# Designs tried in a protein design run: designed miniproteins, single chains, continued (5). Part 66

Each design is a single chain, and the fold is of that chain. pLDDT is the mean over its residues in the fold that is shown.

## One batch from the design tools (miniprotein)

Design m18271
Fold by ESMFold2-Fast:
Structure m18271 (fold): chain A 97 residues (1-97)
Amino acid sequence: GSNPIQTTRDGALEEIGRMSPEELELAREAIRAGLDALSKTGIELGLNAGSDIATGNARIAVQTFVNLAYDPTPEGQQAAIELAESLGLDGEALLYR
């Protein structure tokens, strides 16, 4: 059966597929800015500084990445890697630094 982590990842990947190029760049910059803390606050500051075109989709993808990256399970970490890679980021370098 489907596990909740896989369902969450699949939903986030679908949202990323609906993002504009500007929203994708905003999400990448926000994640990079928040990397040292993986904190919601650091990532939110990156989003607010990067563009006036922050949509719900970009915010949801960034929040989903943080939630999956903080999941202690291998499935959660793998889902975070896949989500980061779909945004054009090195997911393994983000999680295993």
Scores: mean pLDDT 64

Design m18272
Fold by ESMFold2-Fast:
Structure m18272 (fold): chain A 69 residues (1-69)
Amino acid sequence: SEAHLRAVVERLGLPPANADLLVEAAEGDPFRLGRIVEALQDAAEEQGVALGELDLATVRRVVEEVSAA
């Protein structure tokens, strides 16, 4: 359910635009969402920022990288 994936993403404290991108990229698949979230957590750690502080450009890039794998 898209509503279920949105609720999961909202718990991550992401800005609405980033949350919308994650829900869209997950395409209803909770396992795909899990891979995207893991990759975003890695990106946040590498940049020394909180997950919710990642800019939209970084989130989009990470989503594209996970989708290409």
Scores: mean pLDDT 78

Design m18273
Fold by ESMFold2-Fast:
Parts: structure tokens; C-alpha cells; sequence
Structure m18273 (fold): chain A 65 residues (1-65)
């Protein structure tokens, strides 16, 4: 699933706080490419994506504590 690939890249980006900026940029570029390929430009899909990203970020912060 494209959505599962997006979630995986977001999780990898969040976990890479200590990695070089170049590697973080590569993951961000891959995420942007996947979003563009999916034509995720509808308000509903964008809102769903934001909500899932927020949930992943919150889970990451909770585990980091």
C-alpha cells in the first residue's frame, strides 16, 4: 500500500534525529515523491495524511520518553 510506504518513511525520518542531514533529506524527498505519485491533492486525503503523521510523531515522542 502506498499509504503504508508513506508511514514507514515518516517513521524512519522521525527516528533519524542523529543521522546526517543528507540522509534525512533523501527520506524527505522519497516521501514527497510518493505523495506526488499518489496525486494526494484532495483536502480529505491531505487531512488523513496529516492526522496519521501527527499520530506517528506522538507515538515516537511517547517511546522516546
Amino acid sequence: SLWEEIKKLVKEALEMEEEPVEKQDEIVKKLVDLIEKANIDTDEEVEKLHKEIDELAEEYEKKKE
Scores: mean pLDDT 62

Design m18274
Fold by ESMFold2-Fast:
Structure m18274 (fold): chain A 67 residues (1-67)
Amino acid sequence: MMQEQQQRLQAGQEVDRLADQLEAQGVPPRDATAQALIQVGQQLLQHQPQFSQLGQEYIAAGQALLA
């Protein structure tokens, strides 16, 4: 048990890291967070299908920020 919580923690840390890197490159904070969420969500869907629900949630959250 706890693998979903561990994956959520790791995915969240990766989103924060990617968003920080994008902001450092001049991407606005909202767009940086949206892009990071979409990228991490897509990675989960492609490489870890057992976490597809989390991946879809991240993609949806990122797309909502861009709307």
Scores: mean pLDDT 80

Design m18275
Fold by ESMFold2-Fast:
Parts: structure tokens; sequence; C-alpha cells
Structure m18275 (fold): chain A 74 residues (1-74)
């Protein structure tokens, strides 16, 4: 469904940024259709790294992708 597509898109964005670990997490949860799990584990990854910019980027990007899917359904 849409959650799976958003998680797959999130994986591609992190891969394009060179963050293969975040991309792998997003792909793992995309297979389950679990967007909330993907975002939670990615945010925990950035917290463990102390990467406040990466954490903020992940929150913003996930929110933007969810808004894009809602606009496509309008």
Amino acid sequence: GSNRRIAERLAKIFEERGDDEAAAIARKYAERGDLDGAVTEILNLYKKRGDIIGHAFAVFTATELELEEKQKEE
C-alpha cells in the first residue's frame, strides 16, 4: 500500500545520500509495509550516532513523502 511505497522512496533517498545503513532499515520495513517501524528505527539510528541534522532530515523527509501521497489521493 501507500506505507510500503513511502518506505521504499525513503530507502532510495537515504541511498542517494550515501547512508546505506538508513536505506537498509527503510527497505527492511518496506517489505512489511511498516512505515512507522522504518521511521522509528531510522530516528533511533541517528540518535545513537548523535547526528541531529540527520535526525531532522529523516523527520522532514518522512513527513514530506506522507504529504505527497495524500495529495496524489485528492
Scores: mean pLDDT 82

Design m18276
Fold by ESMFold2-Fast:
Structure m18276 (fold): chain A 100 residues (1-100)
Amino acid sequence: TTSTNTRERLVKKGQKFGAEASQTVTVTGPATVTGEARLEVISLKSGKRKELTNTSAPITVTSSAPTTVNVTQRVEADVEKLHKDDALLRTTGTATATPL
């Protein structure tokens, strides 16, 4: 099972930013849960895109009862390194559960 959440934010030229992508998944038996944060920085002037991805270490659920797992990943970026213009920041958090 995979759950995805996407958020967007405007970032002004010269700003540094950190972004968190958080997603929950509920598993009904033993499973391994992994999280991925994907950060897209889109220049509002040129439309050029830069992507950064960070993946979590797996979380093992051993319970047979319904269990809600929250996976949160951080991606840090410097707008000056990615774009010298105002940018749209798009963060996507994905949580994937694989049955054991």
Scores: mean pLDDT 71

Design m18277
Fold by ESMFold2-Fast:
Structure m18277 (fold): chain A 89 residues (1-89)
Amino acid sequence: SDEVREAVERAAARDAFTDEEIAVLAAALKQALDSAENDEHRALIAATFVQELRDAGVSDAAIRAAAPALIAAAELTPVQREAFLAALD
């Protein structure tokens, strides 16, 4: 969506996330992970989300710093949280 793209572009320019950007991205992450059919698909969705942030120019340090807030805002289930954290490694 345009809102997600704009949030990613702003975060990349700053190399940091605001609470508003976390809320937008967390909602997108949760929606994507909820569509997963199995563990392999969930891992791919998580890896794709992290890679899209990297491709936009967000540093690994900024993504890792934002990870606790993204997990909390998205209200990720334990299996979704595990997949997301694995994608950061």
Scores: mean pLDDT 88

Design m18278
Fold by ESMFold2-Fast:
Structure m18278 (fold): chain A 100 residues (1-100)
Amino acid sequence: MIEELKALSLEEIEERLRRIKEELEEGKLTPELAKEIVKVVAAALLRLKEAGEIDERFRRISELIREVAELINEQASEENLKAMEETARELEAEIEAAEA
């Protein structure tokens, strides 16, 4: 999982966030989409950690993350939130294992 996220370019992260936003605007929040949101946000944070600098692309990505979070707050079910929590825990464990 984490290796796949590290392979994502900032351009791919921005594009995935735009597609996620479009699906959320259509009311299509599913547990699968919720898991993808956690993964894409984690990928963005990993890229920010590696770059050490916030440029115009990171600003656009941050704005997309904000808009996605706002749409999730409007549509999130308990099932979607559990899916996000589970995926976040799996990613945290993989990050710890990879960096420890």
Scores: mean pLDDT 75

Design m18279
Fold by ESMFold2-Fast:
Structure m18279 (fold): chain A 84 residues (1-84)
Amino acid sequence: MLEVLRILLEIAEMQLDKLNGKEISQADIDALIARLRAAAPQIDDKLVQQLQQIEQKAQQQAKTPKEMLEIVIDELKKLIKELE
């Protein structure tokens, strides 16, 4: 659980870093996403629903890709803290 959430957070932070001008390859991001998909059987159905709610919230509130990533990052950090 926590490991999967930390991977999701790292993916979102890498995308935000890329938008802020850091040299991060799309291949590195895609590799993390592929690893996350491989770990999908470890994800509880309730967590999937929570992630879908975070995505919907970000889409409704964000006006830019950067704002969307910032909302996702904040919500993931909150969820990780609640589980630690």
Scores: mean pLDDT 78

Design m18280
Fold by ESMFold2-Fast:
Structure m18280 (fold): chain A 72 residues (1-72)
Amino acid sequence: SGREAFLKGLEAAKPKVKEIHAEFQKRLAAIEAEAKRNNWSQKELDQQILRLTIETFREVSDVISEAFAAAS
């Protein structure tokens, strides 16, 4: 069934989603360290975090879309 194919796709996708989340945490820490080192304004820090967040959401969305495609 489509649900079984989708759940199988999600299970296969879990390691990649975990990797994406781990990379997000590393990049977030790097941004915060750079902000502190270069005395960024709060606005500059917020803009970089927003950019990273949007990129991460796109990567996760792609993984979910692949799982849905496997269910069709």
Scores: mean pLDDT 84

Design m18281
Fold by ESMFold2-Fast:
Structure m18281 (fold): chain A 90 residues (1-90)
Amino acid sequence: SVEELREFADRVVDTVAAHPDVTGDGLLSAFRGISAVIRDALAEGRITKEEAKEILRHVGDRLVALARSRGLPDTAERIREEMEKEIAEL
């Protein structure tokens, strides 16, 4: 369900947020992993395109904020760019 996918995505973000040693590559990998799961759910007709865009923007924004808080501005911009690209391709 869309609720289970939101919970999954937030759990991944909460996990990396709880671990300050997670690198910029780790934050970007977290976004990519979430994006892959959401795109698969959309392809299977399990969620709507609007729900997929909402989840990706929500988790992307959280990871961007986390990267900025950790002094990783280049990582934040890469996540933002990949988020916008993924949403545009839905």
Scores: mean pLDDT 89

Design m18282
Fold by ESMFold2-Fast:
Structure m18282 (fold): chain A 61 residues (1-61)
Amino acid sequence: NAAAEQAEKDALDEKMKKLHEEIVKLRNTMSKEEYLEKAAKMVAEFTGRDEEEILERLKKS
């Protein structure tokens, strides 16, 4: 079932690329504080982690 495993990984990689593109676009169009909030939400949706936890990490970086 290597083909099925590869398809899952390819789908995940595509989602990662889309997420990165959206974050870059947000960074170019809004304030640092606002893009961090939106980026944290998007990363939380993608990873299944808590949005507030992601936001704290991004702010601390």
Scores: mean pLDDT 75

Design m18283
Fold by ESMFold2-Fast:
Structure m18283 (fold): chain A 70 residues (1-70)
Amino acid sequence: SALVEEVKKQFKAPARTLLERGYSKEETIRLLVAAMETIMRQEGVPEELHEELLKAVEEAVEEVYEELNK
């Protein structure tokens, strides 16, 4: 849970930047998920955490997208 919240926090700013530049929600998710996959590979994050951390990135984009479209 603490790792999920940290990942969400770290990815909200880049998500906001991409969405404000006119990237779609789907494209923003794709780009940031790819970035997180690279980070997890480089840092040696255990495979069992990969799904929940990638979901945290997706949730960060969804939350920012909802805020910007209110």
Scores: mean pLDDT 85

Design m18284
Fold by ESMFold2-Fast:
Structure m18284 (fold): chain A 88 residues (1-88)
Amino acid sequence: MEEAERRVREEMHERLGRIQREARDAPSELEAARKVLELTRELVEELREERRRAREEGDEDMARALERAIAELEAQIRGLEELIEELS
């Protein structure tokens, strides 16, 4: 459980860092927000597939860690969608 949560947290930190770096080159705040939204949605789909595999393998600790990461990212996606609406 603790090891699975640590691994997922480390992977998330690295992936979110890359997303932020890619968005830095965007020509406007609106375009940066849209790029972060796009890449964060892709990350959620990857994590959903990893969670499905963890469940199939009976790795319940990994599946739970991934469920928490997905929930955190879905909350972030909602915040980004609201920001994009304000900037549009």
Scores: mean pLDDT 83

Design m18285
Fold by ESMFold2-Fast:
Structure m18285 (fold): chain A 70 residues (1-70)
Amino acid sequence: SPEEAALRRELIDVEAQIGILEIYKATLEFGIEKETDPEKRAELEKQLKTVNDQISELEKRAAELRARLA
C-alpha cells in the first residue's frame, strides 16, 4: 500500500531524528556537568529542555506511526 510505505518511511525519518537529538542531548548534559558559570549552565539547561520537548514530540509521533502499522 502507498499509504503504508509512506508511514514506514516517516517512521524511519522520525527514529533517525530522535537518534540525532539523543546525541545532542548527551552533549548538552556533558556540557552542563562541566559548566561552572551558573548563567551559562542555565542557558544549557534551557537548551536541554527544548531538546527533551522535541524528543518527546517525536516519540509520540513514532508511537502513532507504529500503532497505524500494527
Scores: mean pLDDT 91

Design m18286
Fold by ESMFold2-Fast:
Structure m18286 (fold): chain A 77 residues (1-77)
Amino acid sequence: MEAVREIERLFAEGWTEEQIREYIERFLREHGDEVRARLLRLALEAHFSDPFTQELLEGVMAVLEAVERTVRRLEAR
């Protein structure tokens, strides 16, 4: 859900698909966060997908975001 909103915000600001893909690759290179980079790529693909495929991709993204939050919580203490 968060990744979808981030991608939609970038498009609303006038970013092109190419610029967003470059942003994701730069993020991965700088942070090494493969899960976050995958979430952003899935959100970008969902933007161009039919409604059924978009719902499926949003479901996958929700699971990945939950996993990321759980790992962060376990590492916090």
Scores: mean pLDDT 77

Design m18287
Fold by ESMFold2-Fast:
Structure m18287 (fold): chain A 107 residues (1-107)
Amino acid sequence: SLKEELKKLVEELKRIAEELGDPTLQNIADRIEKLYNEIEKSTDPEEIKALGDEILELVKQAIEYIQRILEENPDLPEDVRRKLEEASELLKKVGDIFKKYVEEQLK
C-alpha cells in the first residue's frame, strides 16, 4: 500500500517536472526516484532510514526552490504557477509518506 502510493507520487512528480521543463526539478525528481529504488531493494532498517533521510532533504530543497521561483517571478503564466504549486503539494505528500514508511521499518 505505502510502496504503491509512493511509486505513484514519484511518477507524478517526475511527469510534472518534465512538463515544466525545469532541469533542477527534473534532477531532483530523478534523484528521489533513484533513492526510492534503493529503498525497495534494501532489507536493512538503518540503510532505509539513511536513504529516507536523503529523500526528505531533497524534498525540502525542491520545495524551497519552488518557493523561490514563485517569489522571484510574480508574473509567471498561471499554468506554470499552478504546476509549480502542484509539484510542491506532491513533494509534501512524498515527504509525509516517506516519514511513515521509515517509521514502520524501524519498528
Scores: mean pLDDT 81

Design m18288
Fold by ESMFold2-Fast:
Structure m18288 (fold): chain A 102 residues (1-102)
Amino acid sequence: MSLEEKIEFVAEFLELYNKKHEKNELLEKIGEALKNKDYEELREIIFSKAGDAKNEEELIENVVNSIKDPKAQEVLRLVLDVLREDDEAFEKLLELYEELLK
């Protein structure tokens, strides 16, 4: 599966997640940016939550910690890891998608 196909899946996952769970504004904005392939808007959304991050690992932690819901935090971490081409994160997201369909 290409990175583009994974990104399309992530956008679909976030749309379904927000229908089945309490809407998270950050996840909704990220999902819309990915659906529209607006990577400049995605970058702006991510960096708006960056705080004092000095590297990519700190950036991810600061963005994830901007969400208070533990389930939404887990989803956002997996989404960001998939965008970093982490195949294990993609497999975990697929498992969560199957749970959302139940």
Scores: mean pLDDT 81

Design m18289
Fold by ESMFold2-Fast:
Structure m18289 (fold): chain A 67 residues (1-67)
Amino acid sequence: EPLLEKAKEIARQASDVAKRAGLLTDEEAEEFVKRALEKVQKYKPTSEEEIREIVNEVLRELLARKE
């Protein structure tokens, strides 16, 4: 479905940006994408903005575990 395809694109882009910034390793970036897509499938957001919020929440959770 179009929203799931958009969610995959947004999650992968965020993952790539985080890897370039040195915030995530390759393995952590793969986990991040998987977790973001799982939450998108569960919550079924209706907009790109909601998808970005879910993706950002997952990134914050992963970064908090490193502190």
Scores: mean pLDDT 78

Design m18290
Fold by ESMFold2-Fast:
Structure m18290 (fold): chain A 94 residues (1-94)
Amino acid sequence: MTPDQIGQKIMTDFIRQVSRITQQTVQRIQTQSVRQSRQTRSRTRTQLDGIRGSSISRYRSVLSSDQVSIMSQRMDDVVQAGISGIDRQIQQVS
């Protein structure tokens, strides 16, 4: 695989993991109190940050520093979008 193909695979796998975790978290908080939902949101953020860190480490082994910076920013946007979705759901059940 080319570095571009490896980068695309890492991003695709990352987006899939973030999407799955976010969807599971949204479903979970629909049956929780606001307090429990906030705790679940905090645990989910920690989990997503861990997955992001692992994915960035994989990028560093195959891509240049500039490309890693671009992918890191893209991953941050994906995590933030997921967390924003969770935060919106908590507001709706409050």
Scores: mean pLDDT 82

Design m18291
Fold by ESMFold2-Fast:
Order: structure tokens, then C-alpha cells, then sequence
Structure m18291 (fold): chain A 69 residues (1-69)
């Protein structure tokens, strides 16, 4: 449960960053990573895999946000 709770918090953080992106192309790319993490939370994957997917999604979303400046 602990790892899934952390994964959900990371997904929420990524979603907040996506809402701050202005460029529709970057919004689309960031949203794809966010969807991947949300899907991992709802599929019968391990808690560890869900957490890793959420961490990767947040990392990618942060990079996209920084690229837009």
C-alpha cells in the first residue's frame, strides 16, 4: 500500500505540472506519460512497477515543463 500511495502522489504532482504547461504539443507529450502512470496504477502490476512508472512519468513531465521554460 505504501508504494501505491507514493505512486499516486507522484501522479498528482505530474498532473499539476501538466496544468501549468501552455504549449499544446508539450501538453500532449506530458499527458501521454501521465496516462501511462495512471494505467500502471489501475492494472494488476506490482506496487514496485507502479511506483517506478509514476517516478519516470514525473521525471519526464518535469523535463517537458523545463523545456517550455
Amino acid sequence: MEKLEKARKLVDEAAKLVNEIKNPFYIAEATLYLIQAIVALNLPVSDEDALRTAEKALEKVKKIYEEEK
Scores: mean pLDDT 78

Design m18292
Fold by ESMFold2-Fast:
Structure m18292 (fold): chain A 60 residues (1-60)
Amino acid sequence: SRRQRELHEQNDRFVREALVRGRRIERRRREAEERGDKKAIEEARKEREELGKQMRQAQE
């Protein structure tokens, strides 16, 4: 049905965006770990938690 296709496309778009953002956060975290920047590691973890909260809210 049209509703099922639209819902699927909307969800796919959201998932793709979340994956891109998650990948960026993970890259920053990895680079911070390589240089031993504990503050930057913590910041990346906070950003990941914020992304998780946004994903939960968007799944209403």
Scores: mean pLDDT 78

Design m18293
Fold by ESMFold2-Fast:
Structure m18293 (fold): chain A 99 residues (1-99)
Amino acid sequence: DNKELAELLRKAAELARETAERAREGADPLEIAEDLSMVTMFLSSLFASGLSSPLLEEAAEKLREASRRIDAGDLEGAAEELEELAELLEKYAKELEEK
């Protein structure tokens, strides 16, 4: 039923995980910020679609915390927040599919 929204959630989750790996590898903070902007655009698209869920709200909080940690130079902490973000997005994607 919500296949398009579930696909967007999975794409955002994949990008969040890839960004977490890059942060742990000591990637350029500018590239990490660009990846976070992409994840932010996906989440904004989901909210614009009328989705409202505690899981999506928690995901948005994880994204904000990841951004804060990157600004503080805590790349490992940012990676952990991004991995938790990915798990929340995947869980919500599964819930949007019929069950």
Scores: mean pLDDT 80

Design m18294
Fold by ESMFold2-Fast:
Structure m18294 (fold): chain A 93 residues (1-93)
Amino acid sequence: SEIEELVKRLVDAGVISEAEGNRILEKIKTSPKKDEIYELLKELVRIADELRQVEADAQAGKISPEEATKRVLELRKKAGELIDKINEILESD
């Protein structure tokens, strides 16, 4: 249930697609590395929360559009690296 909540938050935030979320939930059921995947999903949720904060700060005029773009690109790169690591773990079984 907690893993399902993390995946839902990531899909709702647009960090992963609904199809990717469903694939992770399917594969994790039989994974011996479920705890490691859980920790990586928590890290992704922290990035999703940071992305939402950057968008909120940009809309409020607290940061420039240029600074917002830079931060979004950096956070999306970190998210991609974590997603790749999750997929590597799930596909190694």
Scores: mean pLDDT 85

Design m18295
Fold by ESMFold2-Fast:
Structure m18295 (fold): chain A 63 residues (1-63)
Amino acid sequence: SAVQGALEALRRLEEAVKAGDALAAAQAMSRTKELISKVEDEDVKAELERRLAELVAQLAERL
């Protein structure tokens, strides 16, 4: 499902951020955004978008 795919992509993004792999993080962000766009439940979509925003902020703080 789109929800399961988005959760897997968020997990991969979190792993890439922790590893400091900027290329992997960028690829995982793009994939996560694509999968979230396919989620039909607006409440679930908003929660997934919130988690993505948190991970993007964490990546930006890692210098």
Scores: mean pLDDT 83

Design m18296
Fold by ESMFold2-Fast:
Structure m18296 (fold): chain A 91 residues (1-91)
Amino acid sequence: SKERAFREAEAVLNGLKAGFDALEPAADSVPGSTLIRNAARIGAAVANKALEIEDPEEQEKFLKEVTEYARELASTLPAQEAADKVVEKIK
């Protein structure tokens, strides 16, 4: 349905934003292509998981917690390793 498509698009956009926000601590230390690739990987995993959460408050809590977790990892790990750990945690 159109409504479902719009929800999926919103989840994708929110996921991409979370991925870029999460990797901000690593942004200046990696090539732009590496940043975009790993932000997209985090974003896709976040979007897929968020779409499984029916309660809006739980979805918002998930987005906040996963972004904070990913940001902590990105402050100490290379962007790819941070993304790998975030994707594994979400699955």
Scores: mean pLDDT 80

Design m18297
Fold by ESMFold2-Fast:
Structure m18297 (fold): chain A 87 residues (1-87)
Amino acid sequence: MEEKEREVRELLRRLAEEAERAGDLETAEALREYLRLVEEMDRLAKTDQEAGRALAAKAKEKAPAIMAALEKRREELEELAERLERE
């Protein structure tokens, strides 16, 4: 599970970098904000379970925007997933 979580975070990070390189700063910012929330949740899960749950709820509220960003960059995400699978 931890390995799969790392792979997903790496995919999103690479997608954000490619979005920024393409000049799509809105998509890049949305993806980076989501990654920041996920990282903060992982940190808080070890020290403050209640704060961790609150951030998880906040991340779920941002899910529609993240899904829209992923759909906009779906072909790039698929290419990155294939590249990561080969590594």
Scores: mean pLDDT 72

Design m18298
Fold by ESMFold2-Fast:
Structure m18298 (fold): chain A 81 residues (1-81)
Amino acid sequence: SLEDLVEKIVKLLEEETGIKLDLDGLLKVKDEIEKVLDTNKDGKITEEEIDFFIDLFESALGVELSEEVKEKIKKIIKETL
């Protein structure tokens, strides 16, 4: 579910960056996820969509994620959607 995806990504980001996301940060993460899902009308997620999704997170939160964190996010998305 969307809620499960948001929870897993937020947990990963907090664990890997050491930053505790406040309500504004949580809303930004949810908003970016919803934007990607609104664009994907076919119900399938591609690697290009996952990469775009990660770029949106980095931009929205003002952070640069390591390749290891990006791979973990990709795994969560593929397992949840």
Scores: mean pLDDT 70

Design m18299
Fold by ESMFold2-Fast:
Structure m18299 (fold): chain A 100 residues (1-100)
Amino acid sequence: SEEVLKADAPGAIKGAVGSVRKAIEAVRNGDLKTAGIYSVAARILATAAEFAGDKESAQKIIEAVRLVDEAMEAYQAGDTEKADELIRRAEKLIEEVEKS
């Protein structure tokens, strides 16, 4: 039911935030495989939270995941400065979610 799914939204948001933070740590360490795994996990959890009715936090997390994915591409291209900029923007979005 929607009521049960809405009750799970805070847990899904917390899990998604944790997954983005782990993806960011992995990108900074050059571990793109681990970053990809946590990026996928964050997207799944954020989508579940959006479906459960927490659209605003979910949208910020989905944008943070997009920035992490772009940072991984920049890192693979050797553009570590662009990767770091994208990661910092993703962290800011996650901090905004945690303060809400």
Scores: mean pLDDT 84

Design m18300
Fold by ESMFold2-Fast:
Structure m18300 (fold): chain A 87 residues (1-87)
Amino acid sequence: MSLLEKFLELAKKAAEAIVAGDEEEFEKLKREMEELREKADPETQRIMDGVLTLLEDAAKSPAEWRRADAELVKQLGEKELEIEKKK
């Protein structure tokens, strides 16, 4: 499994934590994602930074939008995982 693939699987779990309102689990997963980012090359870090920004924005969304924003991030992560596995 690639570093990016591991990161995207954590991103999916983080999005699920946002949907569930589990702030503690989200912060834990975010720390694990940031640790993987530090081990990545600059090109991969750019992709990781984009995903982290989307997750942070979803977590900060009003309750009425938070689920939709988090589900969108989850779906984007799943598509990226599928593409990465096919490379």
Scores: mean pLDDT 75

Design m18301
Fold by ESMFold2-Fast:
Structure m18301 (fold): chain A 87 residues (1-87)
Amino acid sequence: SDSLLTTLLTETRTILNEFDDVQLAILSSLLSRESGSTIPIGETKDETIANLLNAIAALYSSTPDTVEHQVAFTLSVIGLIEDVRHS
């Protein structure tokens, strides 16, 4: 749903603003693998974050149209972000 996606993107942006360049590069690599498309590293941190958020939104749109699947996807993204934090 729009509400769940908006919340996911807003919270993710907040967390990614605290990531360093290495963590952003790792997350970009992992999301590139999940999406099947290379997510570019931008010239600025804000550009890189925007590219990552766009990729997450695109992956969400490909998720099956049930609340259960959308929640599962959201938790998977949160788990991936936590995995990068621990890398």
Scores: mean pLDDT 83

Design m18302
Fold by ESMFold2-Fast:
Structure m18302 (fold): chain A 65 residues (1-65)
Amino acid sequence: SVQEKLRKKMEEIIGKIKDKKAQEIAEVTAKLLVARTPPDMSDEEIDKLVKQLEITAKSLEEYYK
């Protein structure tokens, strides 16, 4: 359930990325993060990872514009 929560939140962020290359990089990064997520990760830790991905996605979009 923790991995599913993280996956859904990350997929939502990735879906907002309009550049194909930026989206591809973010998607690969998110898949690696989800695969390495322990089942007992706290909601606070999930929110921190989601926030970091949001910042990364914004930077990628700005770079590929």
Scores: mean pLDDT 77

Design m18303
Fold by ESMFold2-Fast:
Structure m18303 (fold): chain A 84 residues (1-84)
Amino acid sequence: KLKEQEEIARYIAEKLDEVAKEFMLELIEEEIKKREKSDPLKAEILRELAERLRKEKDPAKQSAIEKEALEVIKSSEEEIKKKL
């Protein structure tokens, strides 16, 4: 039953992508809240990325948006660490 195994694998992959997207959206929303007062420009960029991620259906493009959001978050953290 090769088709059954392929359908199960595809279903698992789709569920994992959906869960990953949900976790990433939650993370971005938390980072927006943290930065609204201290870094409103980066908070705005993160809101824009969150909206793009919600609307995107292509997993490869979703991954690209997620990486971009992580770079924005990382940049903010590195700047804070240098000042400490």
Scores: mean pLDDT 73

Design m18304
Fold by ESMFold2-Fast:
Structure m18304 (fold): chain A 81 residues (1-81)
Amino acid sequence: PKEVIEKIEGLKKKGLELSENEKERENVEKVTKQLLEAVERGLIDPESLEEMIEDLLKVLEENRGPAAEKVDRLKEILKNL
């Protein structure tokens, strides 16, 4: 539980650092809030974490479009968490 929460918090921090506008920040906050709420409700397990991370990456990719390099950096951070 603690490790999962820390991983999500790390994703949020890096997502916000890579965000260049309010819409991107709102999307990062929205997705990470949903992940944290799922953990609190006991709905997330270690096997589901990868799928939720993939959803976060999709949201960021759709909003960044031409900023693919920032999405790639976020993917690298996710793999290291």
Scores: mean pLDDT 63

Design m18305
Fold by ESMFold2-Fast:
Structure m18305 (fold): chain A 93 residues (1-93)
Amino acid sequence: SFVDMQAMVDQIRQQVQNGDYDQAMATVDQMVDMFDNADVSHINQNTIDNYRQAVADLRTQIQNRDTDGAMRSVQDIDTIIGVMQLQQGVQSV
């Protein structure tokens, strides 16, 4: 569910802000697993590509303990998930 993924993005944001980088990475992995099992039949390929790039950037920033960079990538992922919700006909919350 894209709503559940958005909740995970909020969790990652909090973990990054608290300096809980190991927990943030674990939540990113869980979010990726959720996406890999999601119905993406109505999602544009460009939106999927943007999501994968933002996740890759976030992982790198978490590994480098770049809080400012990680927070920007978290915001990008949140925006991309909102776009995915609109494409699936699910209202963004």
Scores: mean pLDDT 84

